# Designed miniproteins, single chains, continued (5), part 80

Each design is a single chain, and the fold is of that chain. pLDDT is the mean over its residues in the fold that is shown.

## One batch from the design tools (miniprotein)

Design m18961
Fold by ESMFold2-Fast:
Structure m18961 (fold): chain A 82 residues (1-82)
Amino acid sequence: SELLEEGRRYFRLGVDYFDAGDYEKAAEYLEKAIRLLTEALGEAHPDVIEALRLLAEAYEKAGDLEKAAEYRERAERAEAAA
């Protein structure tokens, strides 16, 4: 699936930026990854949950505590549904 392949590419970019300490770019690419991966795999899929947790951490490290809490809660709901 083109959607799945693109989502996986954005996830890898998000991880790379996170590891480099560029948390704003990490969040940007992880949001794109989550949109595509959720459509391809469903919200309760382990790959989506992983991306949601990493996005929450990226926002927390960027100082956006409100978005960090939002995506952490979304990850917890997805895990409960898995």
Scores: mean pLDDT 90

Design m18962
Fold by ESMFold2-Fast:
Structure m18962 (fold): chain A 62 residues (1-62)
Amino acid sequence: SLEAEVELALLTMQAHLYEKAGKYDEAIKVYKEALEFAEKNGMPESDIEWLKKRIEELEKKK
């Protein structure tokens, strides 16, 4: 739905802002929230895989 697309976009933007600020723990928390939201709402597999890879990458930088 449009509402799910907007929510995912807002979560992803929030996580990106934390990431840009070097707040990797906060960014990872929000990306994990975005991943759970994406899975619950049947979002495209490409979005789900992108979120998983982003979380893995950020956890390596901690």
Scores: mean pLDDT 86

Design m18963
Fold by ESMFold2-Fast:
Structure m18963 (fold): chain A 120 residues (1-120)
Amino acid sequence: MERERAIEGLEALRAASPDLSPEARAAIDRAIEALRSGEEGAWVIELPDGSVLLLATGRSVEERERLLLARVDELRARGRVFLDARGRELSDEELRELIRAAAEAEDTRVVGIGLRYRPV
């Protein structure tokens, strides 16, 4: 039931957000396919309003948390920074708490955080 609700939520998000970037749309499509097939994965999807969706699939909370941490670390290594709803850069502790909450989530949720490239 929870997996079906997550799929429905992602499909509704795609339908309601025609201005999704091609990268975000492709990430949503891959997440839906992974949810349907039971594959493990993690996605950070940037929404048109500047918020991000953290989503992971996996057999355990620990596995989902590990996959999300790896994805976040990859983005940070590429110069992405994670911001709270007020535009303040998240600390490592705050970001870990959000990742853990996303890994424990029973359904797909939008989090009030943004992404930007680190200023040069």
Scores: mean pLDDT 69

Design m18964
Fold by ESMFold2-Fast:
Structure m18964 (fold): chain A 66 residues (1-66)
Amino acid sequence: MKFLVTFVGDVTRGIGIVLRLIGDPNVEVEPLSENQYLVTHHGSEEEAEALLEELRADPNLEVEEL
């Protein structure tokens, strides 16, 4: 599963999220800009959907499923 993560609030708040994503062995994170990251999940569909919903719940993030 691929999704685009855009930080729409304070970038400092987003750093914790990016570090958590990088720590997941099933997640590939590619920086596209200072505020945009391409996230690829190589794990199960259930785990990928759970992560997507978690990120969408954060009001400082905009998340688009690709």
Scores: mean pLDDT 76

Design m18965
Fold by ESMFold2-Fast:
Structure m18965 (fold): chain A 111 residues (1-111)
Amino acid sequence: EAYYNLGNVLKAQYDLTGNIALLEEAVSAYKKAIELKPNFAEAYNNLGAALLSLGRTEEGLSAYKKAIELKPNFAEAYNNLGTVLYSAGRLEEALEAYQKALELAQAAGDL
């Protein structure tokens, strides 16, 4: 999980500085975390967010879908998927993703 944590720190540093090169490093770190642990749903979710911030929308969408495939109860990944779909103007699909996120969050006692 060292690469996953490295990716998170790099992403956080980007959020403070706006330095786009840190996002590219975060993407590389998350990909390395996935290489070492292929079932790492959280790494796919965070990879999706970093790819979206880089404007790589379809790759980010694919990463969120993979996170959901690995962890079907991953409310955060459904919420992130909904946000991407909303931004892309795919409103019906965005609504479905957000409703699924809410359902899962309610089931987990997190509303």
Scores: mean pLDDT 85

Design m18966
Fold by ESMFold2-Fast:
Structure m18966 (fold): chain A 72 residues (1-72)
Amino acid sequence: DEQIKKELEELIEKIKEILREFGVPEEKIEELAEAIRNGDIEKFNELWDEIMSTMSEEQQQEFKLKLNEALL
């Protein structure tokens, strides 16, 4: 349980850093982090779609690449 929580927080921090690089507002980043912590898949998907809609197609592709690299 504690190890899983630590791994989840490390993952959240990586995601937050990438989101900041792409100019996502801190308030929205924290809302997404909270959805991840709570395992709220529906809220996560809603926030994710909203965040992606603020990015250009090129930025979305770069963002996905960085996420894949960070999660490998």
Scores: mean pLDDT 81

Design m18967
Fold by ESMFold2-Fast:
Formats: sequence, structure tokens, C-alpha cells
Structure m18967 (fold): chain A 68 residues (1-68)
Amino acid sequence: SLELEINKLSQEVLEEMKELEELRKAGKISDEEARKRHEEIGKKMEEIKKLSEKLNDPKAPEFEEEEA
């Protein structure tokens, strides 16, 4: 189910964020690698957002207005 996938990705994001912070503080990761890991975490967060949208919007939602 979408809920299970969202929960799994959320857990992975939290664990990866903690690991990244630990590695940065310990000096065991380069700034370049830390940046790449941060970008990958950001991609997973966007995926969670899209899955949440799919869970709420079954088909062609017409009631959501995006303000410019």
C-alpha cells in the first residue's frame, strides 16, 4: 500500500539523515560526498511528497488551486 511505502521511505530518510550528520561530525565523509548524500535524501523526500499526493488525489483533482 502507499502508506507502507511512505512509512518505509520516511524511516530510510530519518536513518540516512542521522548517519550523514554522524559521518560529517566525525570527519569520515568528504564535503562533496556529504552534499551528494543530502541531495539523495532530498529526492526521497520528494518521492514521499508525491506518494502522499497520490494517496489524497485518486484522479485528476479539480479542487486544488495553485497560487502563482
Scores: mean pLDDT 74

Design m18968
Fold by ESMFold2-Fast:
Structure m18968 (fold): chain A 84 residues (1-84)
Amino acid sequence: ELLKKGEEAFKKGREAYRNGDYQKAIDYFEEAVKYYEEALGKDHPKVANAYAFLASVYRKLGDREKAIEYLKKALEATSKYVKK
């Protein structure tokens, strides 16, 4: 159930991002991270993908600092997963 909730939030986030609704995209991708972390653990590709989209949204908003922060989170989640 948590995984399904994360996937629905991620889909809604991508739709909001595509439509230029960046605040809704942030809210949905943050929700997706929450559910994915709870279902799959923090070091999972689905968590990394949600962080990567958060980085992209903040880049579109001109918030370079937050964009870099979320990109680092995405890279760290991916790097730890591939060692398993």
Scores: mean pLDDT 84

Design m18969
Fold by ESMFold2-Fast:
Structure m18969 (fold): chain A 88 residues (1-88)
Amino acid sequence: EEKTLKLEYEAASGLKVTITITVNKDGKVEVKAEADPASKRVLSSAEQLELMVAAVKAAYEKFGVDGFEAANEAVLALGALRNELRAR
């Protein structure tokens, strides 16, 4: 059945990011990344990497998800967040 984990992270810049990891009924991993709507900060490459590592670790430790599948979904989610922050 569906499993969901939410991670709250504060980057060194003070940017607060929520990462939501969902494992669907068919075992597929979905990762969503969201920042404070009022934030106009852009994610640095270092912050993006640390958030990716945190998401992959959490997915593996909590759900036993394959690390490469979790990494791919985290890359897509954090890339989308970075684009949203740049558009603000």
Scores: mean pLDDT 74

Design m18970
Fold by ESMFold2-Fast:
Structure m18970 (fold): chain A 100 residues (1-100)
Amino acid sequence: MTAEEAAERIREAVERVLRLAREAGADEAVLEETRERLEELAEQLAKAENVEEARELAKEIVRALFEGVDRAGATAPEVQSAVVGAGLVAVAEVVDLELS
């Protein structure tokens, strides 16, 4: 898998998580701020030249996603657990990266 393909899959997972948080009544302004930061990190991931850089960016994406959803006031622990789970799936996409 290329870095660009991994970044695209992570973007898809992030959008699903942000949609779930919005449907749960989270603060839309905070979700938009979170989306902007996650898009910046995904763009950096798409340009990653080595696996170590890609993994660190994926960790930062997961952290930013969790902190952003928490700040937006995701209502129930089950919702927060689901968004964390989706973030972990996004990180897993980076494990199969082949960077020459």
Scores: mean pLDDT 74

Design m18971
Fold by ESMFold2-Fast:
Structure m18971 (fold): chain A 71 residues (1-71)
Amino acid sequence: GASLKKRLLELIGRILRIIGEIFDLERRLEEAKKEGREEEARELEERIEELKRELERLKKEMERLSKELDA
């Protein structure tokens, strides 16, 4: 099977990608708010919130794998 270290690195990669997406969307949200694009701002806020939930899930999974690696 795949090593715990390989699964941990894959999770870290996914976490970093999601963090990058959140930062890009937050930038677009600032622009949308500044331009008065209320509908785009709402869609961006919803997507950011969804990604933050996914990020929290992945962080918990990473902590679990890290503990298994130390055990």
Scores: mean pLDDT 83

Design m18972
Fold by ESMFold2-Fast:
Structure m18972 (fold): chain A 72 residues (1-72)
Amino acid sequence: MNASVLGAASALSAARSTDEQAKQLAENTVKYAKTLTKEDVEEAARSARKMGEKSPKAQLVADALEKLAKEM
């Protein structure tokens, strides 16, 4: 899977979800992203941030991925 697509798709899904579903999507995305390289996680975070710039729920995904990348 392309890391950019993972980030963008997760952010868009979160934006269209309830607050609870958006939190669950962020957690699931982080669990999957832990199996990726730091470079891929950073790319996913950039895509999520760009797609979610106007949505607080989508920003949850971007924030979670950025935090994971800093810990790697």
Scores: mean pLDDT 81

Design m18973
Fold by ESMFold2-Fast:
Structure m18973 (fold): chain A 65 residues (1-65)
Amino acid sequence: DEEVRRLEERARRYRRAARQSEKDAELSEKLGPKYKFAAESSRDMAELLRRAAEELERRARELRE
């Protein structure tokens, strides 16, 4: 189904964005305490994007049923 594939593609994009935000957090942590807030913000963004991807994946599964 095209709708299911679109949801899965959007979920994959959010998963990629979450991984990028995690890398940004790791880089900020490496730069030291001055960048602690930036690191925390990037981790929060990664969590939000992962949750969004999980919701899209759940909707795709419901449509397959």
Scores: mean pLDDT 85

Design m18974
Fold by ESMFold2-Fast:
Structure m18974 (fold): chain A 98 residues (1-98)
Amino acid sequence: LTPVERLGLEVETLIALSMIKAAITKNALKDLKSPEAVELRKKIDELMDKLTELSNRLREAVAAGDEDAVRELYAEAQKINEEVTKLGKEADEIIKKE
């Protein structure tokens, strides 16, 4: 693997894990009707859309051999992963209240 390909795989893995976490949180909220649960599902959908766009941009950056672009995408993926984690904790609080 080239350095760009290796870094690209690390970013792709982070995107995949973030998407799985988002999907789990969305599924946990699926039967809840509260306004808070509806708003969290919407925010999760928005983050999942951002992860899909990131994945497309990553593929293009890796194909171009643009290591700097891949590093910037890594930072963006880390930020989205932090947001997904935060929303997961908010979902847990809503579920505890029923």
Scores: mean pLDDT 88

Design m18975
Fold by ESMFold2-Fast:
Structure m18975 (fold): chain A 114 residues (1-114)
Amino acid sequence: MLEEVEKLIEEVRKLLEEMETAIQNDDFDRALFAASRITALLGELVDLARENPELPKETIDRLVEVSREAIETLDKMIEKAKEKGQDEKVAYLQRLRDTLRALHAELERIRAEK
């Protein structure tokens, strides 16, 4: 279990790098794909953290950190979409951010119980 969780964390980190690069290159579709995949993987990681109370606190701390990094990167994407007047894209990204914030809050709750 721990090895699978660590592998998924590394996948999220790689997707964060791809998302940041896509944002810098104005590749909205690639950035959105990465953001959606990150959100799905963080959802899986939250479920794994709930089902496996034996996961070390240090692993949960890393989940909290990577979910925070995902929110920060998405905020950069939202700012860029606002600068371009892409109101519908901003609204979609804000809903995605709300999902990420809920996942982050749940990870913080799980961490507090360790």
Scores: mean pLDDT 87

Design m18976
Fold by ESMFold2-Fast:
Structure m18976 (fold): chain A 79 residues (1-79)
Amino acid sequence: MELSEEEKKEIEKVVKNVDKEALIENLKKALKSKDEKTRLKAAYALGLIGSEEAKEALKEALKDKYESVRKAAREALAK
């Protein structure tokens, strides 16, 4: 399970135009969602934000049951 280019562009647009602190809190909740796609999108968005707070939130995604979510978190944290 991977994010499409369309989904990535949608996430980038949201990250660009929304308050980062409020967005990070919402993304922390999204990482705990039952839906794998929601968690994957949250990990990708936190990686785009790239702040120390966003990187701390991404550490939860490293524990995810789906490899795609864990991979997204590892790639984001490696930067």
Scores: mean pLDDT 79

Design m18977
Fold by ESMFold2-Fast:
Structure m18977 (fold): chain A 60 residues (1-60)
Amino acid sequence: SHLAEAEALRAEGERAAAEGNYREAADKYQEAGWHYMQAGDFESAARAARLAREAEAKAA
């Protein structure tokens, strides 16, 4: 389901961010946000979008 895919992608983004791979984290958070939108979970989609922007700001 889109919700399960979003949760898996968000977890991958969290792991990438913990490793300092902020570009990968941003990409994973952005993909998660899309899947949250498809699932109708707009609150989680907004949170994922914010996390993606924060990761992008940290990417070198």
Scores: mean pLDDT 88

Design m18978
Fold by ESMFold2-Fast:
Structure m18978 (fold): chain A 85 residues (1-85)
Amino acid sequence: PAATSAAVTQLLAADQIDAAVALADANSASAAVLITVGIALALKQKYDEAIALLKKAIAVGDAATQATATVAIKTVLGTKAIKEK
């Protein structure tokens, strides 16, 4: 729901990453929240945690959400590969 997405965004803005991840995990039925937190974790270089949340979004999302999450995972993996070199 919109309130959960707003709360997650506020926690991420405050650099409360663990709290944002816990809130997203507790609301794992919302694929949109999982994608949002997953992308934010990737920007913080938390690639493994980002990929885990994006995989959860694929598991609970519809076909369009699965496509979006798959593209996000591919982008995160590409960024991780560049950073590891």
Scores: mean pLDDT 72

Design m18979
Fold by ESMFold2-Fast:
Structure m18979 (fold): chain A 65 residues (1-65)
Amino acid sequence: GLEKLEEIFEKEREKLIKEAKELLKEADPSTSEGVSKVVAAALLLALAGENEEALKALKEAEKKA
């Protein structure tokens, strides 16, 4: 039973990372909408356990905002 839960969690993690990367590609951090997309992407990355990628995205946006 546990192996199927781990497979589901891994698939969800992959989806979160993919969605986060797509948001970052579309985000223009000089705009309010772009900043919101970066924040959303960082939250998705953090939920996926990609804390370093989340912080990197926020820091790069901060330099351009």
Scores: mean pLDDT 78

Design m18980
Fold by ESMFold2-Fast:
Structure m18980 (fold): chain A 97 residues (1-97)
Amino acid sequence: GSALSEEEMLKLARDFYEELLKAGYSLVAATASAIGMMAAAGYLEVAREILEEARRRGLSEEQAELLEKAMEATVAGNFKEAAEYVYKAVELAKKEA
């Protein structure tokens, strides 16, 4: 079929996430990009798994909570609210650096 399993999507999401990190994207930017893309495509559990990997990589709890809210807003179709949460996470990361 044309639909990928959650396991196959998780592998592709991890590969995409790793490539963003290798390309020099910040942890917050790489995480926001990967989870936003997965959430918009309807793969919410895949997005959550990437967020948990980001926590293990050093994403702060406050940054992770903002990105989780962005993901939930994306699933709800509230793209302006999602963008505002991503902006808050990026600004917080700059202050914590």
Scores: mean pLDDT 84

Design m18981
Fold by ESMFold2-Fast:
Structure m18981 (fold): chain A 61 residues (1-61)
Amino acid sequence: LVGKLARVVKDFEARNPNELSLKKGDIVEVLLEVGKHWLVVRNLKTGEVGFVPREVLEEIE
């Protein structure tokens, strides 16, 4: 997923300052994989960067 675009398939609400809130349909760039459950992404609409769960994203080509 690193260096790829992904679509948000489920709304996610950040619970701490390092996490990024996302809305279904947002497009993000995957910057880092952190363990099996988390990614660091940039929201292409807002430019914001943060941790999100892998399960809320789907890779797009």
Scores: mean pLDDT 82

Design m18982
Fold by ESMFold2-Fast:
Structure m18982 (fold): chain A 73 residues (1-73)
Amino acid sequence: SLIEEAEELAKRAAEAARRYLAALEAGDEEAKAKAEAELREIEERVKELAEKADEETRKKINELVSTAIREAL
């Protein structure tokens, strides 16, 4: 389902966000750039997934991913 795909993307987003924060704190420019690229790819996939969803499901998808990133930081 779209929600199950969103849950997987949310998990990946949280992991990428944690790597981004760790890289920033360590001053690791390569790791930071890699994490930023992963987050951009995930954001694009989330947008594509949301476009296939109805209004309520789209809201759930966006909330799920945003919450995962916020809680990871």
Scores: mean pLDDT 85

Design m18983
Fold by ESMFold2-Fast:
Structure m18983 (fold): chain A 67 residues (1-67)
Amino acid sequence: MEAEEYLLKGLEAYNAGDYEKAVEYFQQSIKLNPQYANAWANLAKALEKLGKLDLAQEYREKAKELS
């Protein structure tokens, strides 16, 4: 429940163009539930928007492993 709340806040920040804030919220979601594939996938998307392409690719692969 709390992990999903942070995921939703991260999505709101991402849609507003605040990718740095989105990363913070998605990281909080993952801290509460490290198996949450959706949180890893969205963290990767936010990191890609910030130009952190290698880290984004790593976390996309993590999301696929968890799905």
Scores: mean pLDDT 87

Design m18984
Fold by ESMFold2-Fast:
Structure m18984 (fold): chain A 59 residues (1-59)
Amino acid sequence: MSEEINKKLEEILKNSPSDEEFLEKVEKYLKENFDEETREELLEIIEAILEQAKEELKK
């Protein structure tokens, strides 16, 4: 399960380098595949990853 999620997140990240596209695609994926509680937990992790990626691109 976690491995499948990680692979999907990597795919979305590779195809959506912008914050808006990444979050939109991730939110849609989570909404279709997971319950509300799991989505909240995953979104927190994803937001942390996105913020890290954003800092790298900001240079």
Scores: mean pLDDT 70

Design m18985
Fold by ESMFold2-Fast:
Structure m18985 (fold): chain A 61 residues (1-61)
Amino acid sequence: MSLSELLEQMREAAEKGDIETAERLKEEAIRLVRDFNRRAGRPDLEPEGEAWVREEYEKAL
């Protein structure tokens, strides 16, 4: 599953009030961002990527 698909599903779950599903999808998106940054040799970007996903989640609530 792509990052964009996970983020779309996360926003939909959060908007519906399905917080359990939204939290699970948020954690999956964070893992994908970390994996991308790690493979790119940019572990320094992991905190920024995680923060961005958390911000997107908060916007959907």
Scores: mean pLDDT 75

Design m18986
Fold by ESMFold2-Fast:
Structure m18986 (fold): chain A 62 residues (1-62)
Amino acid sequence: LDELRKRVEEARKQAEEEFKKLGMKFRIPAISYPRPLTEEERLEVEIRAYEKVVDSVKQAEA
């Protein structure tokens, strides 16, 4: 779990840096949980959400 939490923090920092390069305000993605999830599953969803934000920002540069 601690490793996943560190990955969430790292992904968040990367997303903030990408937004900063574009001069845009970083917005935290909205995350919904359709069912009760374990703590590990929740952290994995958060990591993927931040990764999608980074990808979207990079595509906007093109």
Scores: mean pLDDT 67

Design m18987
Fold by ESMFold2-Fast:
Structure m18987 (fold): chain A 62 residues (1-62)
Amino acid sequence: EKEKLKEEAEKLEKEAEEYRKQGDMKSAADKLREAAKLYEKLGETEQAERLYQMADMAEKSA
């Protein structure tokens, strides 16, 4: 369901933020990519692209 997918994506974004605060950039990137996939399913392409870019930057920082 759309609402549940959005809640799951937001949860993944929060988990990514916590990993970034801890310096775990690899785990942060993984969570950001999972959230991006959910936003793609929701049709929120711009949000998904933003999260993929953030994940790529986090991966490079690891």
Scores: mean pLDDT 83

Design m18988
Fold by ESMFold2-Fast:
Structure m18988 (fold): chain A 95 residues (1-95)
Amino acid sequence: MIPLEVILRAIGLVLRAIGLGLELDRLEREIREGGDREELIERVEELIREARELIEEARELLAEYPDLELARRALELAEEALRRAERLLEELRRE
């Protein structure tokens, strides 16, 4: 039904999504501590790109294997990371 290599790929996507969340947590702390705005903007823009790539990969995998819970979990985590990153970017650009 679902090949082992597909399950392993989905696990990889979940781990990447968790990594994005952890990096966003670090960025949010650095923003509160008054870090370099230019550097923080560049890092947030990079995370937005990574989150969008991860969303695309998770959607492609889920379209082929709609019952693959790990791919759905990766998609949810990546979409949350994208929303968080976009909010941080807006905040950095306002002031």
Scores: mean pLDDT 87

Design m18989
Fold by ESMFold2-Fast:
Structure m18989 (fold): chain A 80 residues (1-80)
Amino acid sequence: RMEEIKKLAEEAIKIAEEAAKTLDPETAKKIAEYVERARKAVEAGDVLGLLQALHDMASLLPPEKAAEVDKLADEISALA
């Protein structure tokens, strides 16, 4: 279960990090903060904290990338 959640979280993080390369530095910095929060939540087994970080991250992404991250967050939620 946690291994599956970790894989989905890393996929969402990768999408956000790749998208951040095309965004302004201030938005990219915020995304990096949420990426760190998401990784810490995974290490702590904090699924609610992970979902919150992914949703916060998605709010800063272009709509198509936000939809990809939200889909992964929904899959994580279904495993919780």
Scores: mean pLDDT 83

Design m18990
Fold by ESMFold2-Fast:
Structure m18990 (fold): chain A 86 residues (1-86)
Amino acid sequence: SRERRRREAEELVRKGEELLQQGKYEEAKKLYEEALRILEEIGDRLGVAFTLLKLAAVYVAMGKYEEARRLRERADRLLDELGTLA
């Protein structure tokens, strides 16, 4: 179900946050990317936007500021579109 898949993505985000706090950046990145895939699959555009922001935080922690900026820009555009359509 869509709700079950959403809960799976939320659990991946939670685990990713724990790994990020532990300095396990590559592992956190992989969990956020998997959560992003699930949220895109179920059409949770708000979830996609917030997961992109979390992934950007991982890139900042890794010193990859340009990649982080691009992820934030993608999230901001999606949030703007959602605000326009709502």
Scores: mean pLDDT 87

Design m18991
Fold by ESMFold2-Fast:
Structure m18991 (fold): chain A 71 residues (1-71)
Amino acid sequence: AAAKSAAAGAAMAAAGDAAGAATVNWEHRQFALKEGNEEAAKLAYEGAKAGQAGDSAKARDYNARAREAAE
């Protein structure tokens, strides 16, 4: 759940959907916290912010790291 939420958040941010990205980012944080994985939640949040700023390379890097942390 956390890994899937991280991927969705980064994708929404990259597409310019800031509100959608924020919503999914908060969902990911909730799932990661429930699973005890605060690092995955933090990485997903940083990825979403990078995507919103238009830095696709950083957004993809953070998304990949968040998925690894969530596994």
Scores: mean pLDDT 63

Design m18992
Fold by ESMFold2-Fast:
Structure m18992 (fold): chain A 77 residues (1-77)
Amino acid sequence: SARAEAVLQRGIRGDKADVGPLIRELGHPSAAVAQAAAFALGVIGDKRAIEPLRKALGHPDERTRVAARQALAMIGA
C-alpha cells in the first residue's frame, strides 16, 4: 500500500526525527504498515524503538512478529 511504502521510505532515509512517527505506525491495524514500520525502525537503529518493537513481538500477525525480531537484532537488542 502507499502508506506502507511511505513508512519504508522513512526507514531507508535513516532520519532519527522519523522514530516517533514510525513507532505510531508500528501500532497500525494493517499488518503491511506495521511490518514496514518495524523494518524502518531497525534500519534507523534508534534505541527508543526497543520497547515498542518488543511489544510488537506479541502481534497477531506472524510476519509482523518476524519483522520485529529482525528489527531488534538490527538495533542490537
Scores: mean pLDDT 80

Design m18993
Fold by ESMFold2-Fast:
Structure m18993 (fold): chain A 67 residues (1-67)
Amino acid sequence: MDKEKIKELAKKLAEKAREGDFEEVKKIVEELRKEGVPEKIVNGMLKAIEEKDSVAVLAGAKELQEL
């Protein structure tokens, strides 16, 4: 798992979530899955995207930056 790449993706995830760009948010979550982020975290973020809950996405992005 590349922690630096995950932090970079988490920063982009937060930016796109603030913009309300859930299509890009979903793409970034799929890239996080490829980088080895646990499925539990990925599935939690995908649920937040389905609910269009930008606050939950931002919270998840912050947690990933703290890895």
Scores: mean pLDDT 80

Design m18995
Fold by ESMFold2-Fast:
Structure m18995 (fold): chain A 58 residues (1-58)
Amino acid sequence: GSMAEALREELLERAERLGVLGVITRDLAKLQEALDLARQAGDEETAARLERVIASLS
């Protein structure tokens, strides 16, 4: 892959880690950070999933 693909993968890995931690700790700030990272990566599916999780905890 390209450098852009590598950066996208890194952003998604960070989003996944923060998303899991945010759910376990019920920390909306971590979930919102994960959502922002997923949006930066351009992964609309992951972003939509995180939006639903945030809504369910709010």
Scores: mean pLDDT 84

Design m18996
Fold by ESMFold2-Fast:
Structure m18996 (fold): chain A 81 residues (1-81)
Amino acid sequence: GKVYPVTRTFVTEDGTVVTVTGQFDEGTGILTGDAVFNGQPGTAVVDYKKNTLTVTVAATGETVTLDLEKMDRLGVAKVAR
């Protein structure tokens, strides 16, 4: 699949903000890149086929796995022009 540079912001039900800046592979449905997890820098893997977001916090090495289905059930994906 084609690989594209992408920045995505996710907000959890508890108000935690995750911003991922990286590359999206259309063939796999995976976005991999740098992350900011509630102000903490790290890395992330977003799997759109499994609906999971996995963040690794740089300072601690701790890994957090979040369910994308819980992050924006009311959002129709609108492309901002």
Scores: mean pLDDT 74

